# Designed miniproteins, single chains, continued (2): the designs that were tried, part 34

Each design is a single chain, and the fold is of that chain. pLDDT is the mean over its residues in the fold that is shown.

## One batch from the design tools (miniprotein)

Design m5148
Fold by ESMFold2-Fast:
Structure m5148 (fold): chain A 74 residues (1-74)
Amino acid sequence: SAEELAALRALIEEATRLAKEKKLSDDNPAVQAFERAGNRLFSRYGEENLGDAPEEERRALRDAALALIAAAKA
């Protein structure tokens, strides 16, 4: 739904912001997992077309974003 996509975009923004603020290394496993999940969707659908991605791929990106937020807050 539009609300679920908005929530996913907000999580992506929060994860990116926190990783930058906490100066997490690109070698951090949570950063790498988030980048892999994001690149998988962006290479096929683009940032504007996240709704066209399979639910499993959107779920994987959401899970990676949540894990990155948790790592940034640790």
Scores: mean pLDDT 82

Design m5149
Fold by ESMFold2-Fast:
Structure m5149 (fold): chain A 74 residues (1-74)
Amino acid sequence: ADEVEAKLAEAEEHKQEGNEAFKAGDYDKALEYYDKAADIAETVFKETGDKKALKLLEDVSVNRLKVAVNIVLR
């Protein structure tokens, strides 16, 4: 319980850091933070099936796609 909650909190912090970098136009930093968040969320989801981990992984995946579109198409 404690370890899963701590890891999800860490992943959520990385997601927020990625969101701030994205808003600042620092796409390299945004991808770095989103990759960290996705790695933690994916590991937690595969090991526990926690719906919070799945939701976080989905959110981060959408945000990573938004960064990629901004790099390639703008």
Scores: mean pLDDT 81

Design m5150
Fold by ESMFold2-Fast:
Structure m5150 (fold): chain A 59 residues (1-59)
Amino acid sequence: SKKEKELKETLRELIEKQIEETGSKKLDEQELKDIIDSLLEQLLSFGISVEEVKKSAES
C-alpha cells in the first residue's frame, strides 16, 4: 500500500517530466491517472514486486 502509493507518485513524475522535456501536449488528469493505474496493475499482475517496478521507473 505505502510502496504502491510511492510508485504511483514516481510514475506520475516521470510522465510529467517527459511531457515537459519533449514539449508535448499535457495529458488530462484522468488520462494520466488511468495510465499510471494500468501500468501498475499490469506490472503487479506479472508477479513483479513494487520495489522492482520502482527501480525500473527511477532509471
Scores: mean pLDDT 70

Design m5151
Fold by ESMFold2-Fast:
Structure m5151 (fold): chain A 64 residues (1-64)
Amino acid sequence: AAAMVAAVQKVAAEGSLSREEAVETLVAAGASERVAREAVDSMGTETLDLDGFNLAAGRAHLLL
């Protein structure tokens, strides 16, 4: 989805996404807010780098 591409570009520019930005991106990509938050919360980090975001996105897919 376009939202996922925008998030990857933002991580490339800033080095990380906040947890809220990661949740918003996963919701824009089709996850429910609950599933997106559970996936991001499972990372246990304040911010997500590209690898952390990709892992959270994979977990959100498994929680659907």
Scores: mean pLDDT 73

Design m5152
Fold by ESMFold2-Fast:
Structure m5152 (fold): chain A 89 residues (1-89)
Amino acid sequence: DKYKKEAEEYKKKGDLIKAAKLFIKAGTIAAARGDLDEAFKFFEEAAKLLEEAGRKVDSLSVLAQGYDLRGDRARSRELRAKAEKLLKE
C-alpha cells in the first residue's frame, strides 16, 4: 500500500503527525475493503504515533475509531470518554 510505505518513511524522519495521518488513510482504505483487522492495526499505529507526538486527545479518538470498526464498542466508548475528559481539563 502506497500510504503505508509513505507513513513508514515519515515515521523514520520523525514526522509523527504526518505518519499518523497516512496510517489513518491506509486504515480507512483497508476498512472500505472489509479488512477490519488490518484497518485496526493501522489505526492502532496512528494512535501510538499521535500519543508520542503529544496529541493525546487525537490518539484516543483514533484508537476508539479502530475499536469501533472491530465491533468492540465498549472499549470505543471508554476511549471516547477519556478523550472528552481531557478536553474539559
Scores: mean pLDDT 86

Design m5153
Fold by ESMFold2-Fast:
Structure m5153 (fold): chain A 104 residues (1-104)
Amino acid sequence: SELEELIARHKAWLEATLPKAEAAYEALQNAPEEDKEKAEEEVNRLKIELGLQLLKEANRLIEKGIDVEGAKEALEKYGKKIRELAEKLGDEEALKELEEIMKK
């Protein structure tokens, strides 16, 4: 039941978030050169948000005893990419959240 509840929450979050990601990506592809940097920043902010949520979900599954081969290695590599992106954007709140996720 806990796994089913986790899956249901994840699906609800994805259904709410995917349209925002698609809209930002389309805006980037259609942006004139002068607006491209701002559109790319918005896509990158959404990548950080999506990445942090994915890392939180992966940690919850591990804490529930779901042994996923390579999950810890994948979390470390993906966490590094999110950190680099957040540092590039100066997103201090995302960096703090990532440190809290990775501390566990």
Scores: mean pLDDT 72

Design m5154
Fold by ESMFold2-Fast:
Structure m5154 (fold): chain A 86 residues (1-86)
Amino acid sequence: SEEEREELIEKAIETLLEEAEIIARQLNIVLSEKQREELRKFAREKARVLVEAFLKKVSPEEYRELQIEIVNELKQLVLELHKQES
């Protein structure tokens, strides 16, 4: 259902934002509110991609590779946002 899909998307958004906070802490970066808004936009977009892959029953290996790619993109975004405010 659409309601079930939106619930999965919201959970994926929360997971990606938690991952962004972990990445920022590991890199000793303090995120501004403006940077957090950009990360929320990224999380909304990528959460939809993850949920679509999950619902299409891609292999566990393909899903894991997708997660790794998204986390790498997230790490690059955190670094780029920090660079722009330095």
Scores: mean pLDDT 85

Design m5155
Fold by ESMFold2-Fast:
Structure m5155 (fold): chain A 98 residues (1-98)
Amino acid sequence: MYVEKEVSVEELLEELKKVKERVYELAKEKGVPVSGTGMGPLEPGESSTEVMKVDGEVEAVITFELNEDGTLVVTIETKEGEKYVMRVKLEDVLKAAE
């Protein structure tokens, strides 16, 4: 499924949680850890990618792009070929973290 839309912080966190829980459940079923590269802090105009692997196979790729206007674009791509593109205001993310 491909979806591109502006979302709330709660919707973004729910989608991230669903993807991560699915990958962790698969890793637990296989008795192996989740491996890959983690995300670091982002500055405006930068992007960072988190790759989640189970038993050497890429299960999910999460890309974060922080635009200079303060819009955070999150792209989630799964092994099943599902792709989600979500946009949220960084200001709203920071408010939700308080």
Scores: mean pLDDT 73

Design m5156
Fold by ESMFold2-Fast:
Structure m5156 (fold): chain A 97 residues (1-97)
Amino acid sequence: SEEEEKKKKEMEELAKRAEELLKKETEENIKEAEKLVREILRLAAELNEESFKKYLENVAKNGDKALEELKKHPLATPAMLALAKTIREEAKKIVAE
């Protein structure tokens, strides 16, 4: 429980940092946000919460179609595409383990 609380706080801090970076969608900021999102997903997987595990399994299985549709969307930003790809790839890695 105390270890779980520490991981949740770390995830919240990483999320705030990613949000701040994405206020300016530079290539450097997008890449840094991708690293932060990967860390958040790894921490969440370590918490082994059933609902989040099911979410990752769904993203790993069905995320390719959603990502291809996002790529074609006229309102898709480089940050949206980079983050969606990062979530998809990390979900596949976590589920495969």
Scores: mean pLDDT 78

Design m5157
Fold by ESMFold2-Fast:
Structure m5157 (fold): chain A 75 residues (1-75)
Amino acid sequence: GPMSLGEAALQLQIELGKDPRLRGKGDIVVTVEGDNLVLRGTVESQEIRDTAVEIARAFAERHGLGGVIDEIEVG
């Protein structure tokens, strides 16, 4: 069947945690709010934030999901 938003959030969380471009560069949590995947947490730079959002949007497009909301902080 189609992937649920809860399954999508878990799978995206795992993919972000394993991506060598993001590993060791902050903590990102994926949650479901309405029809959207929401990214929260803190990363070391704007470039890492941009990379995480790129991965998340590509993931959402591949799985026919709704929007991705970026609430990641840089610090």
Scores: mean pLDDT 87

Design m5158
Fold by ESMFold2-Fast:
Structure m5158 (fold): chain A 75 residues (1-75)
Amino acid sequence: LPALSDEEFLALLTTLPGVGPELAALLLTAFGNGNRLFSASREEFLRLMEQLEIPRELAERIWEALQALKAQWAA
């Protein structure tokens, strides 16, 4: 993964469906940084989203979009 700043990760995360600046900041804070977020398991991610009271259907859509971003960055 390229070395991104927290501001750059924040901007990138806000491109995900249903992710505003507040949710993006919470995700970065909860995982510590974007690289840890990108390395999170589906189970860890969905558990966090449930704690943040994000609907399951939206959380799963965000997870899929995040995996697409990871694949794009690995290519």
Scores: mean pLDDT 76

Design m5159
Fold by ESMFold2-Fast:
Structure m5159 (fold): chain A 62 residues (1-62)
Amino acid sequence: GAAHRRRAERGERAAVRAVLAGLPVEVIRDFMAGRLSAREFARLVGISEAEARALREAHRER
């Protein structure tokens, strides 16, 4: 549905920003594994906490 599609798009945009921010792959992995909070990851990447949560949920659905 449209809501799932929009969530996935937000997750993809957050992932692109994380890569462009030059974060180590390990930081991204720790966030996906739940070792980093959505708030801390959002602060490191310069995205919203909601975008960080959308990224984690999109990753779990793929």
Scores: mean pLDDT 69

Design m5160
Fold by ESMFold2-Fast:
Structure m5160 (fold): chain A 72 residues (1-72)
Amino acid sequence: MARERVERSRAAAERALPALEAHQGLTEEEEKEAFRRTVLRVAELGGLDSAARRAGIPVEEARERLRRELEE
């Protein structure tokens, strides 16, 4: 069970890593939107912590941002 999700999460994280690294070179507006979409995508697959580390923010900060985005 868990292995299936872990494998998908890992694959999604590996795919998201290049995009997250690109965030550091984007404008603040573009970085915010790209980060939001990437975090939402990998969070659903259980890769939130890796996405937060690559974006250079604490996991709890990324989770707070994700929660706010989802709740609106």
Scores: mean pLDDT 60

Design m5161
Fold by ESMFold2-Fast:
Structure m5161 (fold): chain A 86 residues (1-86)
Amino acid sequence: INDEEFRQAAIGSLEQAVRLTQLSAENGSTSNVPLAVDSARHARDALAALGMVDEGSEYGSRLITAIENLDVDAARAEADRAIAAL
């Protein structure tokens, strides 16, 4: 497995976490929140595999907090910070 595969996995998981958070906010339902959190955790694991353990932990924790608050703008901002660090 090469670094590009982990990079694409991290980006995909970050984008999915934001999308699921947006769906939860639009529907007024928290049913997608656990799936968004799982996607954020997958992104954290992919960042750790790239040697970005501290950054993945910090961005991942802030992203999970934004997801749990249904704060789509904050979730997008934290995902964009993680992607920019890749």
Scores: mean pLDDT 82

Design m5162
Fold by ESMFold2-Fast:
Structure m5162 (fold): chain A 95 residues (1-95)
Amino acid sequence: SAMQALQEAIDRELEDELLKELKKAQEEGDELRKRAILEVLTEFSGFTEGVARVALAVHDVVNPLTPEQQEEVDKLVKEIKEKVKERKAKLLKQA
């Protein structure tokens, strides 16, 4: 349907924006922000969810977080989710 195609297009644009932010976090060496973005990406369906889950599992082995770092990641996840929600609302309004 036209509505399903619109939702898929919006989800794809949000994924692209998050992947750009992920690349920026990687380039800046911001490991906590990188992990927070990956965690948000696990809420996307299909291939992106799978890739993000694998990346998080690898990071847990290579660079495990302390409880304090996990608390900071959880806070960043909440902030990123709110920004994604705002962006989704704007994209829906533009369509």
Scores: mean pLDDT 81

Design m5163
Fold by ESMFold2-Fast:
Structure m5163 (fold): chain A 88 residues (1-88)
Amino acid sequence: MEEIEQKKKELEDLEGIVKELIKKAKESTEEEAKEYMEAAADLLIGLAKAVGLDLDEAKKLAKEMIENVNKAEEMAKKLIEEARKAVE
């Protein structure tokens, strides 16, 4: 029980970091925005790998996030919700 709650807290912390990176990307120059989006994408791919989600789908989502910064937060939230289900 405590292990599941700890994993949920780690997912909440990761969601916060990803949201902050996407926010910085939206407020940054094009070059800096790409670096922040790549960092957010790497965190989400790492999460997908850690919880046993489909890596090809995670990589596809990461690419779409980098190309569509305005939709990136919504896309990241969906992947994190799937990760929460995987750790239940």
Scores: mean pLDDT 77

Design m5164
Fold by ESMFold2-Fast:
Structure m5164 (fold): chain A 71 residues (1-71)
Amino acid sequence: SELKKEAEELTEQLKSEDKETRIEAAKKLIELAQKVKDESLLPYIDKAMIIILNDEDKTVRDEVEKWLEEN
């Protein structure tokens, strides 16, 4: 599945040492789940939320939370 492959690639980007890459990957995973309404992507979204909301960098957490509130 193309969507599953994209979700897996984005999930790997959540492990990046670059905080901007982690933020962008989280936002893209959330957008992907919202756009396609695919329940098979929910485990990836849940994992992304756990990783990013527990990020050591407050800026990362704040930016993702603001993105979720707007969308």
Scores: mean pLDDT 77

Design m5165
Fold by ESMFold2-Fast:
Structure m5165 (fold): chain A 56 residues (1-56)
Amino acid sequence: SNEQQAFAILDLDGDGKISAAEVKTWQTLFPASEDAVVDGVLDADTLAALQAWIDR
């Protein structure tokens, strides 16, 4: 699913969870995603940004 795909991309250390550090890394790459949340819950804007990035 889109969530599993987003987790795989944001889970940079491979621990199966999205941490605050991973969100900071994401926000550095995509400043528009400042509304992203931790612990595996992503808002629609963050998911849309990830889908656009994956589609590159």
Scores: mean pLDDT 53

Design m5166
Fold by ESMFold2-Fast:
Structure m5166 (fold): chain A 92 residues (1-92)
Amino acid sequence: IEEALRALEEAARRTAELIKDPEVAQGILDSAEVIRKLVEEGKYEEAAKLAREGAEAFRQMAERSKDPELAEAYRALARAAEELAKALEAAA
């Protein structure tokens, strides 16, 4: 869980650095922080649900991105979110 959570946070920071809109960048960082808090509170089912929803949204953002570097960052973020969801579901 902790390794998957750190991977999500690292991917979120890298993706945020590539986003021109500061509000969108902050939204990604805030989403990762909410998931961390849920994990720390033992709310694994809720955290897994948010991580899966995030993975789907990030895949869609990657497909819509015209910037190949940003698209790759979104794909990495989606993979990290999916791996975290799987780890949380296994630990629930």
Scores: mean pLDDT 79

Design m5167
Fold by ESMFold2-Fast:
Structure m5167 (fold): chain A 77 residues (1-77)
Amino acid sequence: MSLEEREVLVALAAVGSLREAARRLGVSQATVSRRARRLEERGVIERVKVSRRTTRYRVVDLEALLEAIDALAEEKA
């Protein structure tokens, strides 16, 4: 998992939406969407359709989330 994918994973765990994750990370929604899609393909996150216009993301691989948090802490230390 890339560092950028780890950042998206942690942001989605905190806020659950692509738009808010993009704001938190200071990147475009397109960037977050591409990274989120890769995480979903790896089985790390799940896309949950809350309504016709609202999609939320949930972390299903908690070990991957913990590894991402640890890796980001080491990178910024």
Scores: mean pLDDT 80

Design m5168
Fold by ESMFold2-Fast:
Structure m5168 (fold): chain A 87 residues (1-87)
Amino acid sequence: LPQEVLEAEKELLKIAEEAGKTLPPEEAKRIVEEEGKRLLEELKELALRLSEGRADPGLFEGLEKRIKEVTKKAIELAVKIAKEKAE
């Protein structure tokens, strides 16, 4: 799971860069928000499957916090790129 979280973070930042380059700021923000939500849901489902019914509240809370933080940074990156290219 830690490796999958790192890959999800990389994917979200890559999506943010592409969205910022191709979309207006408002659309770039929306796309990154949607992708961040989808990735968090996928990671939660993966964590549930890997736990085999063994709940670790700290792991789930950590996933939520980490993905929310990365999503916020990705949104900031996408909006910054979109504003800069709109020159």
Scores: mean pLDDT 77

Design m5169
Fold by ESMFold2-Fast:
Structure m5169 (fold): chain A 65 residues (1-65)
Amino acid sequence: MKREVIMAEAEAALLRMAGHEVEIKTEGDVVHIRYAKDDERAREVAERLKKALEELGYEVKVEEL
C-alpha cells in the first residue's frame, strides 16, 4: 500500500530526470499529483497513476499547473 505510493513517486522522479514535470506529494491519507499543463506525457502519466492508486483504495487529487 505505501509501497505503491513510493513506486509512483519513483516513476515521477524518472520523468523529471527526462525533462517532464510531474510531482507526487502525500498529505495525510490523500495523494496529490501535479503536472505541467503543456506536458502531454506528464498528463498521461498523472491520469494513469490516479486510476491505478484509486483502484487500490487511495484518495487521489490531480492538479494541472
Scores: mean pLDDT 80

Design m5170
Fold by ESMFold2-Fast:
Structure m5170 (fold): chain A 70 residues (1-70)
Amino acid sequence: SKKRAREELDMFIATIELSSAVFGIPDDKTDRIINNVKNGKLSDDDIKLLKSLGFSDKQIERIKKLVKSL
């Protein structure tokens, strides 16, 4: 459902924020990635940073699908 997709995407965003804080990523870079996740326009640099934060290829593909379902 649209509600479940939004909740799951919000959980991914919360995980990005938390992981970025733990790894000391600057706020401007964190905000850029979150905005790109919301827009479904992840760059190669965004994907590399998400992987460094512990996100798998499957999780990144899931994020892209969730954005399209909203």
Scores: mean pLDDT 81

Design m5171
Fold by ESMFold2-Fast:
Structure m5171 (fold): chain A 122 residues (1-122)
Amino acid sequence: AGREVGEIAREVALEMGFSEEEATLIGAAVEAAVTIAEIELGLLPDRLSGSPSALTKEEVKEIAREVLERSVRKLLEMGVSAEQIREVAREALRRAVERGLLSEETAERALRIVDEALDRVE
């Protein structure tokens, strides 16, 4: 789900007139936020792949948090406002819920995770 929602966020950003680099970073941030939300809500399996050597949920959550914070920081450095990032994330998550990719609860949690990352970086 996270990857698919990140792709929707990239499409939304491009539709709103952001550059390819900005859209890619927004997509990565939204994908990371959705992944964290799914882990926190217990929606992901104990392993993300069928391999016994797959990353744990805690390791994936830490990586996703680093991706989210780095992507948000770079976007702000590039002159994208926190409000613009929130607008793209909200629209992408709305579309994902309408397409049945996410529950409203997961989307709300992902938005809070984006907001928390923006507050930490600002």
Scores: mean pLDDT 82

Design m5172
Fold by ESMFold2-Fast:
Structure m5172 (fold): chain A 91 residues (1-91)
Amino acid sequence: MAKEYLEEAKKAAEEAIKALEEAAKVDPASKEQYEAAKETLEAGLKHIEELAKKGKEEEVKEQTEQLLGLAEEIIAAANETIAKAKAEAAA
């Protein structure tokens, strides 16, 4: 059901945005890049919401799968930045 995919997309976007916010705290020099990634996630989520309103369940599924993949990549990159900053602080 389109609603279930939308809920998954929202959760993934929220988790990725939180990771970007934490990365921005430890790497303020790249803040604009993290803000751009956040805007991309928000735009993708808005697109999925519009598709869901139109009842385009297959398109909602496809766009949700793409957003989930993007969110995973963003979370991984943000976590690498956070881990590097923690390692530097521990040294």
Scores: mean pLDDT 82

Design m5173
Fold by ESMFold2-Fast:
Structure m5173 (fold): chain A 64 residues (1-64)
Amino acid sequence: MVIEVERLPDTSSPDEQLEAGRRLQEVFERARELGWTIRLVGEDGISPEMVRRLERELEELKRR
């Protein structure tokens, strides 16, 4: 299964960006364990909001 997530504009602090990157890495690892592929689309950077949306989508898909 392929999960597409649009990158959102990043207005967060450097600390928030680092935390978002770490959480994004964990989401990629969890998806890999499930045999899922995550594809980031768009030209914006990694934002906390994008990571939160991706985390929510992953949990919703596990529940289905």
Scores: mean pLDDT 69

Design m5174
Fold by ESMFold2-Fast:
Structure m5174 (fold): chain A 68 residues (1-68)
Amino acid sequence: SHEEIDKVEREVLALVARGLASQDPAVLAAALEEARKLYREAGYSEEEIERLMASLQRLVASARAAAE
């Protein structure tokens, strides 16, 4: 459902935000891999996961640029 999609997106964003706040590249990388697992568990296809992860990587790049 749309609400389940919103829940997964909120969990992914919270996970990535904590990864970014750690300022540890290994912690951020682990957070991104957990985000991938959450999308897979939510039933997204590999093609959809690739697109979602690309969007997430752009968000991470923007957050890092804003901190500089």
Scores: mean pLDDT 80

Design m5175
Fold by ESMFold2-Fast:
Structure m5175 (fold): chain A 67 residues (1-67)
Amino acid sequence: GVLSVEEVEAYILDKAKQKELAEAILKNPKEQAKAFNEALAKAPSTPEFAEGAEETLKLANELYEKE
């Protein structure tokens, strides 16, 4: 299934789960990317959240390039 907005927020803040979130975006790019973007729009403007979101997108791009 697709991760919810609340799950995406938690995964962005958990370094160990960022790769799993990146893989979820690649599996369901339309629905999971929508939830990811909604999480970013509603997110706290903290450096920790911004860094986690950037790392998740970097991991998604790296996984896409390896396929």
Scores: mean pLDDT 79

Design m5176
Fold by ESMFold2-Fast:
Structure m5176 (fold): chain A 95 residues (1-95)
Amino acid sequence: MVKLVRIEVTSESFEDYQKAVEKVKEAVEWAKKNPGVKLVILAIGDTPGTALAVERAAKKYAEEYGVKDITVAAGSKSNPETLARAEAKVAEALA
């Protein structure tokens, strides 16, 4: 069983970033309560820095909660090549 969580985040407000981090934390907490489910997180930022920050938050929470069955992919709208690679990584994780 696989759960995909898509998170879009912008650099326009700190509140948008905080909401994205909260969604990440909720997804990881859900995965901890549902052992045996693979969690796949796709982080889509407007910039590479925003996308990477959400990816780092996901990895940090996964480590803190002991969630090992997780795939995190991040890409930015400002660099479509990174977004394409992130989507490919998600597709592979869902296969």
Scores: mean pLDDT 82

Design m5177
Fold by ESMFold2-Fast:
Structure m5177 (fold): chain A 92 residues (1-92)
Amino acid sequence: MEEELKKLLEELEELIRLARLLLERARALKAPEELIKTLEEALRLAEEAKRLLEKYIKEKAPEEVLEEAKELLKRAKELIEKALYDYPAKLA
């Protein structure tokens, strides 16, 4: 349980780092605004998920907060995956 929360936090930190790198790359390559907006939204969702997860850990918040954090993490991952699928030449 405690180790699972640590793994979720590490996964969120890695996703945030990846989203920032992809955003920097997309901006440097003058990628379409749609791609930039998708990556900005993914970063926003990942950062909010981390905030909720930290609140759950620190404040012993209800399990619903953990579930919200997991849903936001999933949405952020889906947006990054979609960006990589739709714009492989711009990001890879």
Scores: mean pLDDT 82

Design m5178
Fold by ESMFold2-Fast:
Structure m5178 (fold): chain A 70 residues (1-70)
Amino acid sequence: MLEEARARLRRARDEALELADQGKGQEAIDLVVRTTVEAVRESPPEDRAEVAAEGNRALSEVLKKIEEQE
């Protein structure tokens, strides 16, 4: 479960970075946030902090990319 959630978040990050590169920053943010919320909800309570941390890391990378585009 945890590894699948992390893999899903890494894929969402990569897709979001592509969206940000295209000037679709809000769509990029929405993708990472939505995927993180879903992954956390689907995870057992003991894994939720790790899943949320992975999602927050992905969001930070996307936000940095958006700042570089503006």
Scores: mean pLDDT 83

Design m5179
Fold by ESMFold2-Fast:
Structure m5179 (fold): chain A 100 residues (1-100)
Amino acid sequence: SMELEELRERAEELWAKAVEAVKAKDYETARRYLEEAAREVLKILALENKLQEAADEVKKVFSAQNPEAAEKIAEAIRNKDFETAARLYAELFLEKLKAA
Protein backbone atom coordinates (compact mmCIF):
# COMPACT_ATOMS: atom_id res chain seq x y z
CA SER A 1 0.00 0.00 0.00
CA MET A 2 1.04 3.64 -0.44
CA GLU A 3 0.98 4.14 3.35
CA LEU A 4 3.40 1.21 3.88
CA GLU A 5 5.74 2.53 1.17
CA GLU A 6 5.79 6.03 2.74
CA LEU A 7 6.44 4.63 6.25
CA ARG A 8 9.25 2.42 4.90
CA GLU A 9 10.92 5.34 3.05
CA ARG A 10 10.64 7.49 6.20
CA ALA A 11 12.19 4.72 8.36
CA GLU A 12 15.08 4.25 5.89
CA GLU A 13 15.79 8.02 5.81
CA LEU A 14 15.75 8.24 9.63
CA TRP A 15 18.04 5.20 9.93
CA ALA A 16 20.54 6.78 7.50
CA LYS A 17 20.51 10.00 9.57
CA ALA A 18 21.10 7.98 12.77
CA VAL A 19 24.13 6.24 11.19
CA GLU A 20 25.60 9.61 10.11
CA ALA A 21 25.09 10.99 13.65
CA VAL A 22 26.90 7.94 15.14
CA LYS A 23 29.83 8.51 12.73
CA ALA A 24 29.93 12.15 13.93
CA LYS A 25 29.79 10.92 17.58
CA ASP A 26 26.60 12.95 18.05
CA TYR A 27 24.94 10.23 20.12
CA GLU A 28 21.98 12.32 21.30
CA THR A 29 21.00 13.11 17.69
CA ALA A 30 21.56 9.43 16.78
CA ARG A 31 19.26 8.33 19.64
CA ARG A 32 16.47 10.67 18.48
CA TYR A 33 16.67 9.44 14.87
CA LEU A 34 16.77 5.79 16.03
CA GLU A 35 13.66 6.44 18.16
CA GLU A 36 11.82 8.01 15.20
CA ALA A 37 12.91 5.16 12.89
CA ALA A 38 11.75 2.54 15.42
CA ARG A 39 8.35 4.28 15.69
CA GLU A 40 7.90 4.16 11.88
CA VAL A 41 8.98 0.48 11.77
CA LEU A 42 6.49 -0.39 14.55
CA LYS A 43 3.67 1.28 12.54
CA ILE A 44 4.61 -0.88 9.51
CA LEU A 45 4.69 -4.04 11.66
CA ALA A 46 1.30 -3.15 13.20
CA LEU A 47 -0.22 -2.75 9.70
CA GLU A 48 1.28 -6.13 8.70
CA ASN A 49 0.05 -7.76 11.95
CA LYS A 50 3.63 -8.70 12.94
CA LEU A 51 3.90 -7.08 16.40
CA GLN A 52 4.24 -10.41 18.26
CA GLU A 53 7.12 -11.41 15.95
CA ALA A 54 8.72 -7.99 16.60
CA ALA A 55 8.36 -8.44 20.39
CA ASP A 56 9.96 -11.91 20.18
CA GLU A 57 12.84 -10.60 18.02
CA VAL A 58 13.56 -7.73 20.47
CA LYS A 59 13.88 -10.22 23.36
CA LYS A 60 16.16 -12.43 21.24
CA VAL A 61 18.42 -9.51 20.24
CA PHE A 62 18.61 -7.61 23.57
CA SER A 63 18.19 -10.24 26.33
CA ALA A 64 21.97 -10.84 26.62
CA GLN A 65 22.56 -7.06 26.93
CA ASN A 66 19.68 -6.17 29.28
CA PRO A 67 16.96 -8.81 29.86
CA GLU A 68 14.73 -6.51 31.95
CA ALA A 69 14.76 -3.72 29.33
CA ALA A 70 14.25 -6.28 26.51
CA GLU A 71 11.10 -7.56 28.28
CA LYS A 72 9.80 -4.00 28.83
CA ILE A 73 10.24 -3.20 25.11
CA ALA A 74 8.50 -6.47 24.11
CA GLU A 75 5.59 -5.71 26.48
CA ALA A 76 5.29 -2.15 25.11
CA ILE A 77 5.21 -3.54 21.53
CA ARG A 78 2.48 -6.08 22.46
CA ASN A 79 0.45 -3.29 24.14
CA LYS A 80 0.92 -1.00 21.08
CA ASP A 81 2.72 1.55 23.26
CA PHE A 82 4.97 2.50 20.36
CA GLU A 83 6.36 5.64 22.05
CA THR A 84 7.74 3.65 25.01
CA ALA A 85 8.89 0.75 22.79
CA ALA A 86 10.73 3.08 20.35
CA ARG A 87 12.39 5.12 23.12
CA LEU A 88 13.72 2.06 25.01
CA TYR A 89 14.74 0.30 21.77
CA ALA A 90 16.72 3.37 20.64
CA GLU A 91 18.57 3.54 23.99
CA LEU A 92 19.60 -0.16 23.89
CA PHE A 93 20.51 -0.14 20.18
CA LEU A 94 22.62 3.02 20.54
CA GLU A 95 24.66 1.30 23.30
CA LYS A 96 25.37 -1.56 20.85
CA LEU A 97 26.42 0.92 18.13
CA LYS A 98 28.73 2.79 20.56
CA ALA A 99 30.37 -0.51 21.60
CA ALA A 100 31.05 -1.56 18.00
Scores: mean pLDDT 85

Design m5180
Fold by ESMFold2-Fast:
Structure m5180 (fold): chain A 73 residues (1-73)
Amino acid sequence: APSAEEQLEKLLKEAKQAVENKDYATLKKILQKIADLLAKLQKTDPELAKKLQQKVEEFLKEITEKIQKQKKE
């Protein structure tokens, strides 16, 4: 089975592609999957969950800035 880190990396790659395609409906679904993965991981490995949460927060900042630029023309 893929590790939590491998699952997150795949989801982050898919989220980045959704942003590039301006497919915000798909992006919303992927972000929910990321949130579900982190919530599950917090119950089994809180230290890893904290580390991956920081990586997700950095990614969310990057895509938020990109989406704002896309909406400003």
Scores: mean pLDDT 84

Design m5181
Fold by ESMFold2-Fast:
Structure m5181 (fold): chain A 66 residues (1-66)
Amino acid sequence: GPPTEWVRVEDVFGDATPDSLKGMVVDRRVADAILDSTSAGGFSKETAARALEAYLRDHPDLARPA
């Protein structure tokens, strides 16, 4: 399949990025899925960023240093 598209967490979440995820890249599909699911629920980017942080705690292979 196509290579994984890595995106900087800060490029997706900006100032809402948790300190634990600063300087990290994540699979774009994971970031998009978290952002889409939280925005559909009416939640803020800060809530989305925390959801991503929690997800990556269980799936550390989906994030790496930039």
Scores: mean pLDDT 80

Design m5182
Fold by ESMFold2-Fast:
Structure m5182 (fold): chain A 79 residues (1-79)
Amino acid sequence: SLEELRERAVRRVMEEAGLSEEQARALVEAALEVLLKKGQLGVEEIKEAVREVGKKLGLSEEQIEKAIEAFFRALSEFE
């Protein structure tokens, strides 16, 4: 389910990027919004959405890139 994917992605982003639940959830929601609209064809748009939300949250480039990697790992493990 979408809820199971979201919760799995949030946990993985928290663990791999070292983010709080609130920060991880904001990035995952941004990624899922693009995924639901564009599907797998929107990979670059998903990355861009996560980068923009991460910048607004004051996250480092390293934290943002780890969050992107964690999201796609969660997605691949779920599907």
Scores: mean pLDDT 84

Design m5183
Fold by ESMFold2-Fast:
Structure m5183 (fold): chain A 65 residues (1-65)
Amino acid sequence: SSLLELYRRAARALRLVAEEGLSLREAAKQVGLSPRTVSTLAGVAARNLTPELARAAAEALEKFV
């Protein structure tokens, strides 16, 4: 499913933000998504995306994949 692949990629990008200290832009680039798509799936505006919120969002998305 394209939705499951989208969730998997977004979760990976959010893990990179949370665990490797990458910017949202660099993390999104590594998984082939726009920063907007990742922030939308995280439910958090890009400017407000902390490593803690990125980890929580990644864990939530990982439940679907």
Scores: mean pLDDT 87

